# Designed miniproteins, single chains, part 79

Each design is a single chain, and the fold is of that chain. pLDDT is the mean over its residues in the fold that is shown.

## One batch from the design tools (miniprotein)

Design m2914
Fold by ESMFold2-Fast:
Structure m2914 (fold): chain A 59 residues (1-59)
Amino acid sequence: MTNNELIELIKNNPDLQKELEDVYKVTLSELSGTLYDVIPSTRKRVDDGLEKLKEKLEK
């Protein structure tokens, strides 16, 4: 699964959005917003959260 595929899946799945926010502390706005591209610390946190979520979804 690519990061773009995972992001699209998250956007269309409220349960994944909730897990991303509650467990990985990453909001949907950080994932798809300007802060992801501009703030390195935000990008790292988002990338780390996506990688962990991807590992959990890959079976």
Scores: mean pLDDT 70

Design m2915
Fold by ESMFold2-Fast:
Structure m2915 (fold): chain A 68 residues (1-68)
Amino acid sequence: SRTDRVLADLREVYRLLKSLVERGEITKEEAIDILRRYGDVQLATLSPEDAARFRAELEKLLAELEKI
């Protein structure tokens, strides 16, 4: 489904950003900014139901980046 795809894509972006932070290629603050901007663009295109699920996952992943 589209919902499964957008959630999978969000998790993939998160995995890439986390890897870059752990390798010292970007800062944690830069990774958080990139993920938030990516999420905001996606949220603007989603139905209310998909947006709620996406926002919950986005906030969880942003919190995980903060823990690095």
Scores: mean pLDDT 87

Design m2916
Fold by ESMFold2-Fast:
Structure m2916 (fold): chain A 92 residues (1-92)
Amino acid sequence: SMKIKEAAEAAKKGAEARGGKATVEVEGDKVTVTVENASPATGIGLVGGAVDAELHGGEGETKVEGDTFTLTVTGASEEGAVAALRGAAGGG
């Protein structure tokens, strides 16, 4: 959807503004945000995004590997996926 694409671009720009490198992938009902060289604020935003996804009927998972933070959202509504991506963009 266009709303998910716009939120994905915002998430990427927000992470990059904090010195990270972000990749967003959308595959059916699954959204994956990967941020390399993630700041702690970006990490908090991704955790908040996982919670927002669950509040909208989906599942949110965060994973940390060194300085790389990954948020995976599955089965959320469009509103939930957008909320998760906005969390990644703004750190909340």
Scores: mean pLDDT 77

Design m2917
Fold by ESMFold2-Fast:
Structure m2917 (fold): chain A 66 residues (1-66)
Amino acid sequence: MSAEERERIAAGAEARVEELAARGAISEEQYARLMEAIRAFREGKASLAELLKAVSELMEEVAARE
C-alpha cells in the first residue's frame, strides 16, 4: 500500500478513536492500545491486518459491555 493510503487509514482510525474517547465509550487503557496499534501501522511496524484485528477486538469489547 502507498504511504498516502497508510496515512489516510491511520488518520481515519485516529479520528474514530478520539470520537469514542470523547463520548466515554472506551477506557484510557483501550485508548492507549488503539493509539499504539495506529502508531505501529503508521510507522510500518504493523500490517493493515494487525491494525484491523486490534480495532475489531476492541469494538467487540465495547459492544459486549452494552
Scores: mean pLDDT 78

Design m2918
Fold by ESMFold2-Fast:
Structure m2918 (fold): chain A 61 residues (1-61)
Amino acid sequence: MTPEQLEKLEKLAKELEPELEAVQKEIENSPPEEARKLHEDFMRELERRFKEELGITPFRA
């Protein structure tokens, strides 16, 4: 793991704060079923981002 990957991870963590707030506001304005879906999708996306930063990010030529 390179220092640049760690720095990107820290940047993502900071950017996740406003994303989390935006998702939370959308959840409050959504019906319960949709709100649950949004929360679960966000948690899955969060884990996926960590795997991409720590593992590999697919780059297309």
Scores: mean pLDDT 69

Design m2919
Fold by ESMFold2-Fast:
Structure m2919 (fold): chain A 86 residues (1-86)
Amino acid sequence: SVEEEARARLHGVAGELLELARELDDWEGQLRVVEATALPDAREAGRALLEILDEMKARHPERAEELEALRGRVEAILAEYERRLA
C-alpha cells in the first residue's frame, strides 16, 4: 500500500539517522528515533523524525549539512505520501 511504502522509506531514513546518532554518542537522539519508528502511522512517524532532526541539528551544528539532507528526504517522502492520498 501507499502507507506501507511511505513507512518503509521513512524507516530507511530513520536507520541512517540512528547510525548518525550512535556515531555522535547522542543517546537521546537514538532513543527518540527508535520511538518514532514504533509509531503506527507513517505521517506521525515522519513528523516525529522531522522534530528529532531539528533537535539533533541544534545539539550537533557541526553535522547540520548531513542532518538537513536527511530532513529533505523525510519531507519528500511525506509530500509524495500526501499527493498519493489526494
Scores: mean pLDDT 88

Design m2920
Fold by ESMFold2-Fast:
Structure m2920 (fold): chain A 73 residues (1-73)
Amino acid sequence: MEIDGEVYAALAEIYLYLARQAVKDGDIESAKHYLEKAKELLEKAQQAGASPETIERVKAGIDEVEKLLKEAE
């Protein structure tokens, strides 16, 4: 049984939450690591058939974290 796309998307959202917390704490290295994990999970979510609405939400979260990282540099 392969993992459902919605489950991959949920894991991506957890990593995006961790990335936001890491940025707030000044831990840019961990924030970048969590962002990369979220991007990998988004790709898996798309391959496993996550809904378009779920995919757009995760993409928006990735964009938000990327913006926060640029502002922290």
Scores: mean pLDDT 83

Design m2921
Fold by ESMFold2-Fast:
Structure m2921 (fold): chain A 65 residues (1-65)
Amino acid sequence: MEEKEKLREEANKKMDEGVSYLQAGDYEKAAEKFREAAELYDKAGDTVGSVAARIMAIGAEIEAS
C-alpha cells in the first residue's frame, strides 16, 4: 500500500505541475507532466487517475502541435 500511495502522491504532484504549465500556455511542458503523471498512476494501479492524465496529455499535445 505505501509504495502505491507514494506513486499516487507523486502522480498528483505531476498533475498539478501540468495544470500550472497549461494555464501558462506552455503546452509542451504540460503534456510532459501529464504523461509523467499517467505513468505514475499506472504504476500505482490507479486506472481513473491514469485515464484522466492521458486525456490531459493528449489535449496539451494537440495545443502544442
Scores: mean pLDDT 84

Design m2922
Fold by ESMFold2-Fast:
Structure m2922 (fold): chain A 61 residues (1-61)
Amino acid sequence: MDPEAALAEAERLLAEMEAAGRATPERVQRIQDLLTAAATGDPERAAALGRRLRALVERTL
C-alpha cells in the first residue's frame, strides 16, 4: 500500500473506532501497520494519528 493510501485508511479506521468509543486489539494492530507505511511518506501526520490511537487505547484497554 502506498503511504498516502495507508494514511487515509488509518485515519478512517481510527475515526470509526473513536466514534464507537472503543478499540479492539485487531483494529489497533491494523492501524499500527498502516501508520508504519504512512510514516514513510508523511511521518508528521502519521505521528499525529499515532497519538490519537494511543489516547483511545489508554481510555479503552
Scores: mean pLDDT 81

Design m2923
Fold by ESMFold2-Fast:
Structure m2923 (fold): chain A 105 residues (1-105)
Amino acid sequence: MENFEKGKELLKKGKYKEALKYYAKAVEENKDDKKKVAEAYTNMGKAYLKLGLLEQAEGLYKRAIKLDPENAEAWKNLAEVYEKLGEKEKAKEYLEKAKEIEKKK
């Protein structure tokens, strides 16, 4: 099973720490594919969010957005991080950005 797909399976099963290891390998294998690395960072951010590690999740979602600004899921998940941090205005801005991207597809 490919490292990216293995990470995705583990994330779905709630094995967050194991998912992070496989996504880290997927990033190394796909370092020239910005969209695939952005997807891996988005899924790593989800794993950290589920573990309650909000600062780590924020950093990964911001990296995903920098590599692929059209990744609506990264914007939505970043909004959720800011909502959990009590930063309602930032959460609203990022959620609006995600909706704007989704409407263009």
Scores: mean pLDDT 86

Design m2924
Fold by ESMFold2-Fast:
Structure m2924 (fold): chain A 57 residues (1-57)
Amino acid sequence: SEELKKLLQEAGKLASEAIRNPTPEIIERLREVAEKLKKYGLTSIAKFLEDLIERLE
């Protein structure tokens, strides 16, 4: 779906930004994207983002 495609693009962009400059706002958005990905059944990608968040916090 277009929504899923946009969500995956947003996840990649936010992950790159978080690695470069981890701010509370970017981390919160990554968390929101991870939750949405779980609802779509993309648990592996969501787990990757959650692990990234833990490393940056």
Scores: mean pLDDT 83

Design m2925
Fold by ESMFold2-Fast:
Structure m2925 (fold): chain A 70 residues (1-70)
Amino acid sequence: MSEEEFLDETLVALAEMEAALLKRIGASPDELREWGERMLKVAEELGASPETIERIRKLIDEALADVEAS
């Protein structure tokens, strides 16, 4: 695995774990949006691939939908 591939996979894994934790603790939609904005900014700053950014965005959208439904 290249450093670029490792970074992309690590960012996705981190986003998945954090989204799951935030949903479990009952984070508000506003808290989840703030977290999502920070995650996307960090991914972009670190040079994550467009595919990775889209994967993270989908995770954020799914987490927001789950919290809004709760």
Scores: mean pLDDT 81

Design m2926
Fold by ESMFold2-Fast:
Structure m2926 (fold): chain A 55 residues (1-55)
Amino acid sequence: SIEELEREALRLALEALAAGVPEEEVVKMMQQISEALKAGDLERVRELLEELRRM
């Protein structure tokens, strides 16, 4: 569900911040994820979540 994807994105963002990734990089990624979710582009959401995981 969209709510589950939003929750996963938030979890990954917090993990990235805890790992020392710059806040501005994480915010930029979260904005892109939010935009893809609003567009219903689930493939793009998955790509962005993988990028966030690799940060």
Scores: mean pLDDT 85

Design m2927
Fold by ESMFold2-Fast:
Structure m2927 (fold): chain A 83 residues (1-83)
Amino acid sequence: SAELEAIAALFRTDPTRAIAQQLILTLRYLREQAKKMGDEATVARIDAIIERLKADPSDHIAALREIRQIQQQLQELEKKQYQ
């Protein structure tokens, strides 16, 4: 995709920003999953993390920790919807 190609180009000049952009793509994917499940609170949380990463692209560890928490939360919600 054009987004993945842009991220690959950034790895040559600004690897910190490239990693942040890759995390933002993951967050956008999770946002669509949360939206589909009606979890508006998680959508708002993801939007806040994306804006924080845009402002501070070096905050990778905190973003990764929150991504893992959100992935676990959405997986549990999905299990409950299909029981």
Scores: mean pLDDT 85

Design m2928
Fold by ESMFold2-Fast:
Structure m2928 (fold): chain A 80 residues (1-80)
Amino acid sequence: MIDEINKLMEERKKSLRDIGRELGVPEEEIEKLVKEFEKKAEKLRKEMIEKGITDINEWENKLLDILDEMVKKMREIAEK
C-alpha cells in the first residue's frame, strides 16, 4: 500500500512536469508547482489518516483535484 501511494505520487509529479514542459512553462515555475502539489498531497494524506479514511480510491480522487489545480496554474503562466 505505501509503495503504491509513493509510486502514484511520483507518476503524478512526472505528469505535472511533462505537462508544464509541453505548455512551455519555465522550469523554475514547474518545480514550484510540483513542490506545491507535494505539500498539498502530504497535507491531504495526514488529514485522511486523522479522519480514519483508508480508501486508496478516495485519496486518488482528491489527489486528482489537486493535480487539476496545478495544471490550471501552469496554463495561466503559459498564456501570459
Scores: mean pLDDT 78

Design m2929
Fold by ESMFold2-Fast:
Structure m2929 (fold): chain A 60 residues (1-60)
Amino acid sequence: MQVEGRLVAVEDVTVLGKTEVTVNGATMDAYRVRLADGRVALGVRVAVDGEDRWAVFTAL
């Protein structure tokens, strides 16, 4: 399954709920989010160059 990752501004994302993902046997917090275009994606909060952003992952 191909996944596209991108960074979006905090104000461009609506949080729908908290979820969890398991990567290499470690469980991590993630969020179901709605993007400005109406798509639902998996998101995690990141800091990039001192700014809070969402890293969002959508299926291609």
Scores: mean pLDDT 72

Design m2930
Fold by ESMFold2-Fast:
Order: C-alpha cells, then sequence, then structure tokens
Structure m2930 (fold): chain A 81 residues (1-81)
C-alpha cells in the first residue's frame, strides 16, 4: 500500500545518500512507486517520500554526469599537453 511505498522510498533515498547500490537508480524507482501509490490513495506521506526520493535520484545522476565530464576534460588536457 501507500505506507509501504513511502517507507521503501525513504529507505532507498537514505541508501543512495550513503552510496549504497543500486544508488540513485533505486531511489528513482522507489520514488516513482510511492508517487503512483499517492495518486491512487491520496496519501500525502507517500507523495512527500516519493518526491524526496526522486530529488535524491536526480542529484545523484547529476553528480555522476559531472564526474564523467571532469574525467573527459582531464584526459583532453593531458593529450593537449
Amino acid sequence: GAEGAARAARASAEAARRGEVPGPVGAGHAGGAALAAARETGDEEARRAGLEALRVSQEGGDQERGAEAAERAAEAAERAA
């Protein structure tokens, strides 16, 4: 139910913040499930937990993209030197 989905979303967000796998992807999946449950039941806690888990997922994805871009820039600079 919605309460279980909210609990899973919170747990996945916490795990992602700690760097545990599946990380941001897991938080995104759990967040989506909690938002779906909130739409069906009107559960405000599930909605809040889902939005927070999606936020953690987005921040983690942005950090991963930033790290990859920095690595590519460093490699390009090394080749140019």
Scores: mean pLDDT 72

Design m2931
Fold by ESMFold2-Fast:
Structure m2931 (fold): chain A 57 residues (1-57)
Amino acid sequence: MEKERRAVLLEVAANLLRIGADFELASTALSPEERERIAEELRREAERLLREARELE
């Protein structure tokens, strides 16, 4: 069970990082400041999930 939960947390974190990268490259509708704030929030959430996954090791 713990290994499966860890795999899910890692998958979600990887997806958040991919979404953040795509958003930084593709978004022309938002200001650079707004894009940076959103990207930083996504990175912060991914780091939180990665820390939780490490605790399940």
Scores: mean pLDDT 72

Design m2932
Fold by ESMFold2-Fast:
Structure m2932 (fold): chain A 83 residues (1-83)
Amino acid sequence: SELEKIIETLEEAIYLGLDIETVEERLYELVESEESKELVEEIVERLREVEREAKERGLSVPVMLRLREDVLREEIERLKKKI
């Protein structure tokens, strides 16, 4: 299913340490429905928000990477509850 592919992509993003641009590209390639499009847009927006906030607050790169991983893990758990 599209949802399972999205979850797999997010898990790969954590495992491989993918940057936000690569994650965004891979997630949009999975979009086949309006529902999956909205879901991908929400995930990408949240990842972009954490990066923007980290930069605005002058947080170090290691702290930003940890926050990004936390968001990815939260999204994986949220999506798994829908299966």
Scores: mean pLDDT 82

Design m2933
Fold by ESMFold2-Fast:
Structure m2933 (fold): chain A 92 residues (1-92)
Amino acid sequence: LEELKKAAEAGDREALRALVDHAVKLINQGKYEEAAKVLEEAILIASKNGDFILATSIAMLGLATAEDLRFQGKEEEAQIILDAIRNALKKA
């Protein structure tokens, strides 16, 4: 994880995509707080690299995940994801 983050921060778009894939894997495992942190970091890295299209795509993925969780009655978990997206966009 830390090596992927360093590579992504250095401008490796494939490493950034791997971080997003890791977040999706965490979501599938029910590890929403860990997933939220990875998504927040991925959005911030994409933004700092000037890749606003990728940053927006990651944010949209987070919003879609939160909508799905809310539909399942997992409002608290949805809020964890939403707060991470909001915090990332505020800092971007």
Scores: mean pLDDT 84

Design m2934
Fold by ESMFold2-Fast:
Order: structure tokens, then C-alpha cells, then sequence
Structure m2934 (fold): chain A 76 residues (1-76)
């Protein structure tokens, strides 16, 4: 699955300290996962937000956390 592949690559980049690159992959993973697995998409968005926060992009991180929260609430 392409979404899961991007998620796994994002985790690898995050562990290497490549936060901007990891965040981009997590966002792409979330886009691919949203229509089939909204909970996994929300997890990917939370990780993208964490990566952007580590990269100093606080506004972008906040936007993605809000998107993840909305996906979780919509799934309940």
C-alpha cells in the first residue's frame, strides 16, 4: 500500500532528524489513507504536525493537529 509505504519512510526520516522531509511524507500518506482508513490518516497527520513542530513550523503543525482531530471526531 502506497500510503503505508510513505508512512514508514516518513518514520525513518523522522528518526534521522529530517523533519521537513518526514512531515511532507506523513502529509502525503494521510492524503492517500484518508478515504480508506481515516484513523491511520489522523495518526499520519499527528506525526506530520510533530515533525513540523520539530522543524520550527508551529502554525503548520497546529493546522495539521486540527485536521487530525476533525478526522477522529468524524470517525466516531
Amino acid sequence: DEGLRLYEEGVKLYKEGKYDEAAELFERAAELLEPVDPMMAAIALFLAAQAYERAGKKEKAKELEERADRLIKKSM
Scores: mean pLDDT 84

Design m2935
Fold by ESMFold2-Fast:
Structure m2935 (fold): chain A 73 residues (1-73)
Amino acid sequence: SKEELEKKLKELEEELEELERLREELEEEIRELEKQKAPEREIAVKHAALAIIEAAIDFIKEKIEEIKRKIEE
């Protein structure tokens, strides 16, 4: 039903908001590490974590658009 799709959409949007907050936190951590001239390895690990979060964000965004299309049909 439309109501079930809308509930799923809300859940995915809440997950997206959480992932976007984690991305912002990681970006801030990277900026702070760069400011402190932290070891290249430590900065690289944070960039790897950021890439994983960004991939998860893209995946959730795609799922949100898929559900939005189903609701509009």
Scores: mean pLDDT 87

Design m2936
Fold by ESMFold2-Fast:
Structure m2936 (fold): chain A 55 residues (1-55)
Amino acid sequence: DKEEKELIELAIEKLKSSNGGKSSDEELEDLAKYILEQAKEEGVSNEELKEILKS
């Protein structure tokens, strides 16, 4: 799913900015997937999540 991949990439970039590059790429990908699942459970749309991650 192209949209899901884009959201994962945005989440990874946001996490790198927050975490100062201390995590491995594998850990960042897992955390990005976790953020996406949490957003879905809280009723946040993919479009809203994109806006949050770009901020």
Scores: mean pLDDT 76

Design m2937
Fold by ESMFold2-Fast:
Structure m2937 (fold): chain A 85 residues (1-85)
Amino acid sequence: VIPADPEVIKEAEKLFEEGKKKFEEGNYEEAIKLYQEAGRLYVQAEDFKERVPETLENLAKAYEKMGKKEEAEELRKKAEELKKK
């Protein structure tokens, strides 16, 4: 297995934190974009049990704030499935 690139993880963490900041500012569209980018990088890093579920849960909260309840529910379901051992 190819180990996760440290730069990929670093960029994912940066995008995730920027997404949280945008969410707190009420900029839900930018938060969604940043969380989606962070999630893609965490998937590349194979962090499926911790960082990917956390990113999906935050993405779901942002979708819910945008009135996209169905998308939010699906993201929460996916996050819960990924946290199962």
Scores: mean pLDDT 79

Design m2938
Fold by ESMFold2-Fast:
Structure m2938 (fold): chain A 108 residues (1-108)
Amino acid sequence: MKELEEKAKSPDPLEQARAYIELGRYYLENGDYDKAIEAFEKAVEIAPDSREAVEAYLLLGVAYLKKGDYDKAIEAFQRAIELARKLGDEDTVEAAENLIKEAQKKKS
């Protein structure tokens, strides 16, 4: 955690975004979904048009899915799809579309 906090202070926005993604994954694994959401939102804020932002939107959606907030999970996955398409990442588009189907099924 301390090493991730130091990386989060990096002058490189992509290094900062990656540090917040790692911190969010740590909270996600420990069931602290609210802190995970905050960390992933910070990663998107720092590097909004990056591959890191695509990963952060996917993980934001997973955190909302685990919290049971299926509508916000779908919104996050849709943002990941939009950005992934702009970056030519078709594999991530397919993965996010499958996660949207899972969220829709759990909402039912």
Scores: mean pLDDT 86

Design m2939
Fold by ESMFold2-Fast:
Structure m2939 (fold): chain A 79 residues (1-79)
Amino acid sequence: MEAREEAVEAAEEAIRALREAREAVADDPEMVEALRKAEAEARELRERARATEDPEEAEQLREGARRGVEYARQVIAAA
């Protein structure tokens, strides 16, 4: 199932991007905590993506992961 593979890859990209963002703002404890929560959400999206057999659900999870990547990029740009 292609959509599932894409969703998993997107979630893994989000996890990496959020980790990089956390390194960029390491001196801001409140932002670090927010990014840790976002990373946990991305890990949950990855597990759901691995388990799904529904292409529609996989697509929704992929969009969720992309929002995580965008959030990480916004944090890095603001740092």
Scores: mean pLDDT 85

Design m2940
Fold by ESMFold2-Fast:
Structure m2940 (fold): chain A 62 residues (1-62)
Amino acid sequence: SELEQLKKELAERAARVKAAQLKAELGPDAEVEIEVTSTSATVTVKRGEEVRTVTVEVPEIP
C-alpha cells in the first residue's frame, strides 16, 4: 500500500540523518550501511575496526 511505502521512505530518511551524525563522530571517510524495514531502520557506520550502530524507529502515520 502507499502508506507502507511512505513508512519505508520515512525510515530511510531518518536513517540517513543518523548516518550523517555517526559519520560526524567517526569521520567523513567512514563507510555507511543502512538497513530499512517498514517501521525501523538500522544504521551501521564503520571506520577501520570501529563500528557504530543505531536503530531508528519511525512513528506510525495516523
Scores: mean pLDDT 74

Design m2941
Fold by ESMFold2-Fast:
Structure m2941 (fold): chain A 65 residues (1-65)
Amino acid sequence: SVEALLKMLESPDPQVRRDAALGLGALGPQFGEEGVKKLRELLTDPDPQVREAAREALSRIEAAK
């Protein structure tokens, strides 16, 4: 579910955050403004793989606008 993915974005494990960001990107804009806000916050994540996943997810979502 979207709610489970949003919770995973707050995980202390960077691999979990990366996987959740990619999952939200695959779902597209359906998860609403809170999901987009969380993905934008991940652009400043300390883990570079998490930042890259967030950029990819946001690119997919923003292209739908």
Scores: mean pLDDT 77

Design m2942
Fold by ESMFold2-Fast:
Structure m2942 (fold): chain A 57 residues (1-57)
Amino acid sequence: MEIVGNEELRKLAEELEKKGLTEAAEILRYIIENASFKMTKEEWEEGLEVLKKLLES
């Protein structure tokens, strides 16, 4: 896998679900499965940044 972001986003989705942010986790899984391969590197980095902030809250 050239972009390891898929693995990181999957783990972040699991963490979001554990925190009760189930809808956010489901949206992330949808993106990973249906659109992640078309996302730009910039979009991946922005997404990870937002998710990390949610997890830190």
Scores: mean pLDDT 66

Design m2943
Fold by ESMFold2-Fast:
Structure m2943 (fold): chain A 70 residues (1-70)
Amino acid sequence: VAERILEVARAFAERAVAAGDAEALRRAIAELEEALADEEFLESLDADVEEVREALREAKRLLEEALAAL
């Protein structure tokens, strides 16, 4: 799950940067912030909650770096 989150985030960032779509990046960052705040969602996962939380934080960092590069 954690590796998949990062894979999807990298692919999304690459597409958004290629398109010059800063709004898509801002929206995705907001979505990741919401997911990180959703304790019920995180607890429902059949995975290590801290591992998933770390992957979501890293995904957010990747998107923020992509936005800063635009």
Scores: mean pLDDT 76

Design m2944
Fold by ESMFold2-Fast:
Structure m2944 (fold): chain A 55 residues (1-55)
Amino acid sequence: SELEAIDKLFEASEAINNGDYEKAIKLLEEIIEKLPESSTFRKIAEAMLEKIKKE
C-alpha cells in the first residue's frame, strides 16, 4: 500500500508537470481515499490537490 502510494504520488506529480490536472486529481483523490489521515503520503496528496484547486 505504501509503495503503491509512492508510485501514485510520482505519477500525479508527473501529470501536474504535464498540465494533466484531471489525471493528477484522480490519482491524488485515490491516495487520499486509501490512506489514513495520519499518513505522510496522504498529507502530501492533500497539499498537491490544494495547489491544483488554487490554479
Scores: mean pLDDT 79

Design m2945
Fold by ESMFold2-Fast:
Structure m2945 (fold): chain A 74 residues (1-74)
Amino acid sequence: PLRAVAERKGLTIEELAERLGVSPEYLRDLIEGKRYPSKEEADRLAERVREVFGDPTVADILRRWAEEQEKLEK
């Protein structure tokens, strides 16, 4: 999850959002389960995590998490 990525890299949620190119409010809503990203938004976030941190495993976990949340919304 996004919170664990921030903690692993020693970043605040605000700093993580800045590096991923999203608003801190959007990122907090995703972490709190108040919002579910579309598959396109999830893929974009996963790709940004890979680019910024170089961790393909974290990117894959985020992608799978977003797909699961989208299924629950339906």
Scores: mean pLDDT 69

Design m2946
Fold by ESMFold2-Fast:
Structure m2946 (fold): chain A 60 residues (1-60)
Amino acid sequence: SPEEILKEIRELQKRYQELLDKYNDAINAGDEESAAKYKKELDEIDKKGQELQEELLKLE
């Protein structure tokens, strides 16, 4: 269902913004370990977002 995929994309976008803020805070604080952790989570969300976009396109 396109509606459920769009809902998941919106939830990922919200989580991405929250993690991006945490990542920037860690960078500004010089916390390289936390920055690397949040960067990995951001990359995972980007990958999931791409997969969901591809699923949405196939349903059209």
Scores: mean pLDDT 85

Design m2947
Fold by ESMFold2-Fast:
Structure m2947 (fold): chain A 62 residues (1-62)
Amino acid sequence: LPSVEELERALVALGLSREQARAAARLLAENNLQITSGELARRTGLSREQASAAVRAARALM
């Protein structure tokens, strides 16, 4: 599993703010990348498009 730090760096590279990237990275790590883009968007306030991109980027690190 990628670390929270690796996930945060990948999400910042996608254009998310530091705060958004940190929140999303923690949720992705806590759920072992098994979270849906819809659930991630609902829990972080990201758009559905941003959440989908975040999930894809996180899975690419595996």
Scores: mean pLDDT 82

Design m2948
Fold by ESMFold2-Fast:
Structure m2948 (fold): chain A 64 residues (1-64)
Amino acid sequence: MNDAERSGAAAREAAARGDATAAGVAAWQHKMSGGNEELGRKGVAAAQAGDAEAAAEYAVQSAK
């Protein structure tokens, strides 16, 4: 649970900085920590497209 919360917080901070790569890494870590796998994949794809805000949003949603 704590790892999911930390990944979500890190993703939001990365998006605030415009750091799509860091947001994507947070989404991937969340997927590996037992978060929602589909949302984690979408987060990584958004980061690869340069959409840091979408990547962060998917990382946060995968925590649910």
Scores: mean pLDDT 65

Design m2949
Fold by ESMFold2-Fast:
Structure m2949 (fold): chain A 88 residues (1-88)
Amino acid sequence: MKAAEEFVRLATEAFEAYLAGDYEKAEELGKKAEEAAKKIKDEELLKKAELEALAKAAELAAEAAAAKGDEETAAFFRAKAEELRAKA
């Protein structure tokens, strides 16, 4: 599933850039992720790829919050990542 893998990778990189404060890079990678998603013709594969990308984004948000000492926000995003993976 080349397009689904590309979408998850680009969406994850876009969110990493966003967390780093590089909003221009996040926007560029986000647009590329949207283009990759448009190439996924199977609705079930697209939904699974979206859930995986969101789960990875939640994991990254949890790590960023934990690094700043925000344990409450970190716990919230860890729980959200588990919920999203359960739906995939």
Scores: mean pLDDT 79

Design m2950
Fold by ESMFold2-Fast:
Structure m2950 (fold): chain A 66 residues (1-66)
Amino acid sequence: SLEEELLELIRRLAEKTAALGPIDEEEFRRKLEEELEKLRRLLEEKGFSDEELREMIARYEELLAK
């Protein structure tokens, strides 16, 4: 689903950002998974359109490519 694709891109961006600093990897991972689960529920509740989700996905893909 587009929501799952968006959440995966957000996870990847967060992990890429974390790699730039001195972060406890296990604690970071736990908090990231908790926040991603909250965001997944929010996306399901808000009912974003496919067009809005694709636009967000494109923006996160551009950030990951840099």
Scores: mean pLDDT 73

Design m2951
Fold by ESMFold2-Fast:
Structure m2951 (fold): chain A 81 residues (1-81)
Amino acid sequence: SLEAIEAHAKRLLNELLDYAAAATAGDPEKLAKVNALIEETAKRMVEVIEEGLRNNEPVEAVKKRLEEIAAETRKEMDAVV
């Protein structure tokens, strides 16, 4: 369901936000950079969800793409912190 996909995306984004806060504690420049990455990630997740719905993709396939996007963002964040 759309609700399950949206809930999964929110969980992934919250995990990234928690990591960003912890990893950049005391460094506002690094925090700004990782927040920009999370903003781009949120935008990309919306696009993937919309594409998945238009194409009648299975819920599990959309969730997997969201997880891949989150993993890519985490890797980019690790390069900044």
Scores: mean pLDDT 86

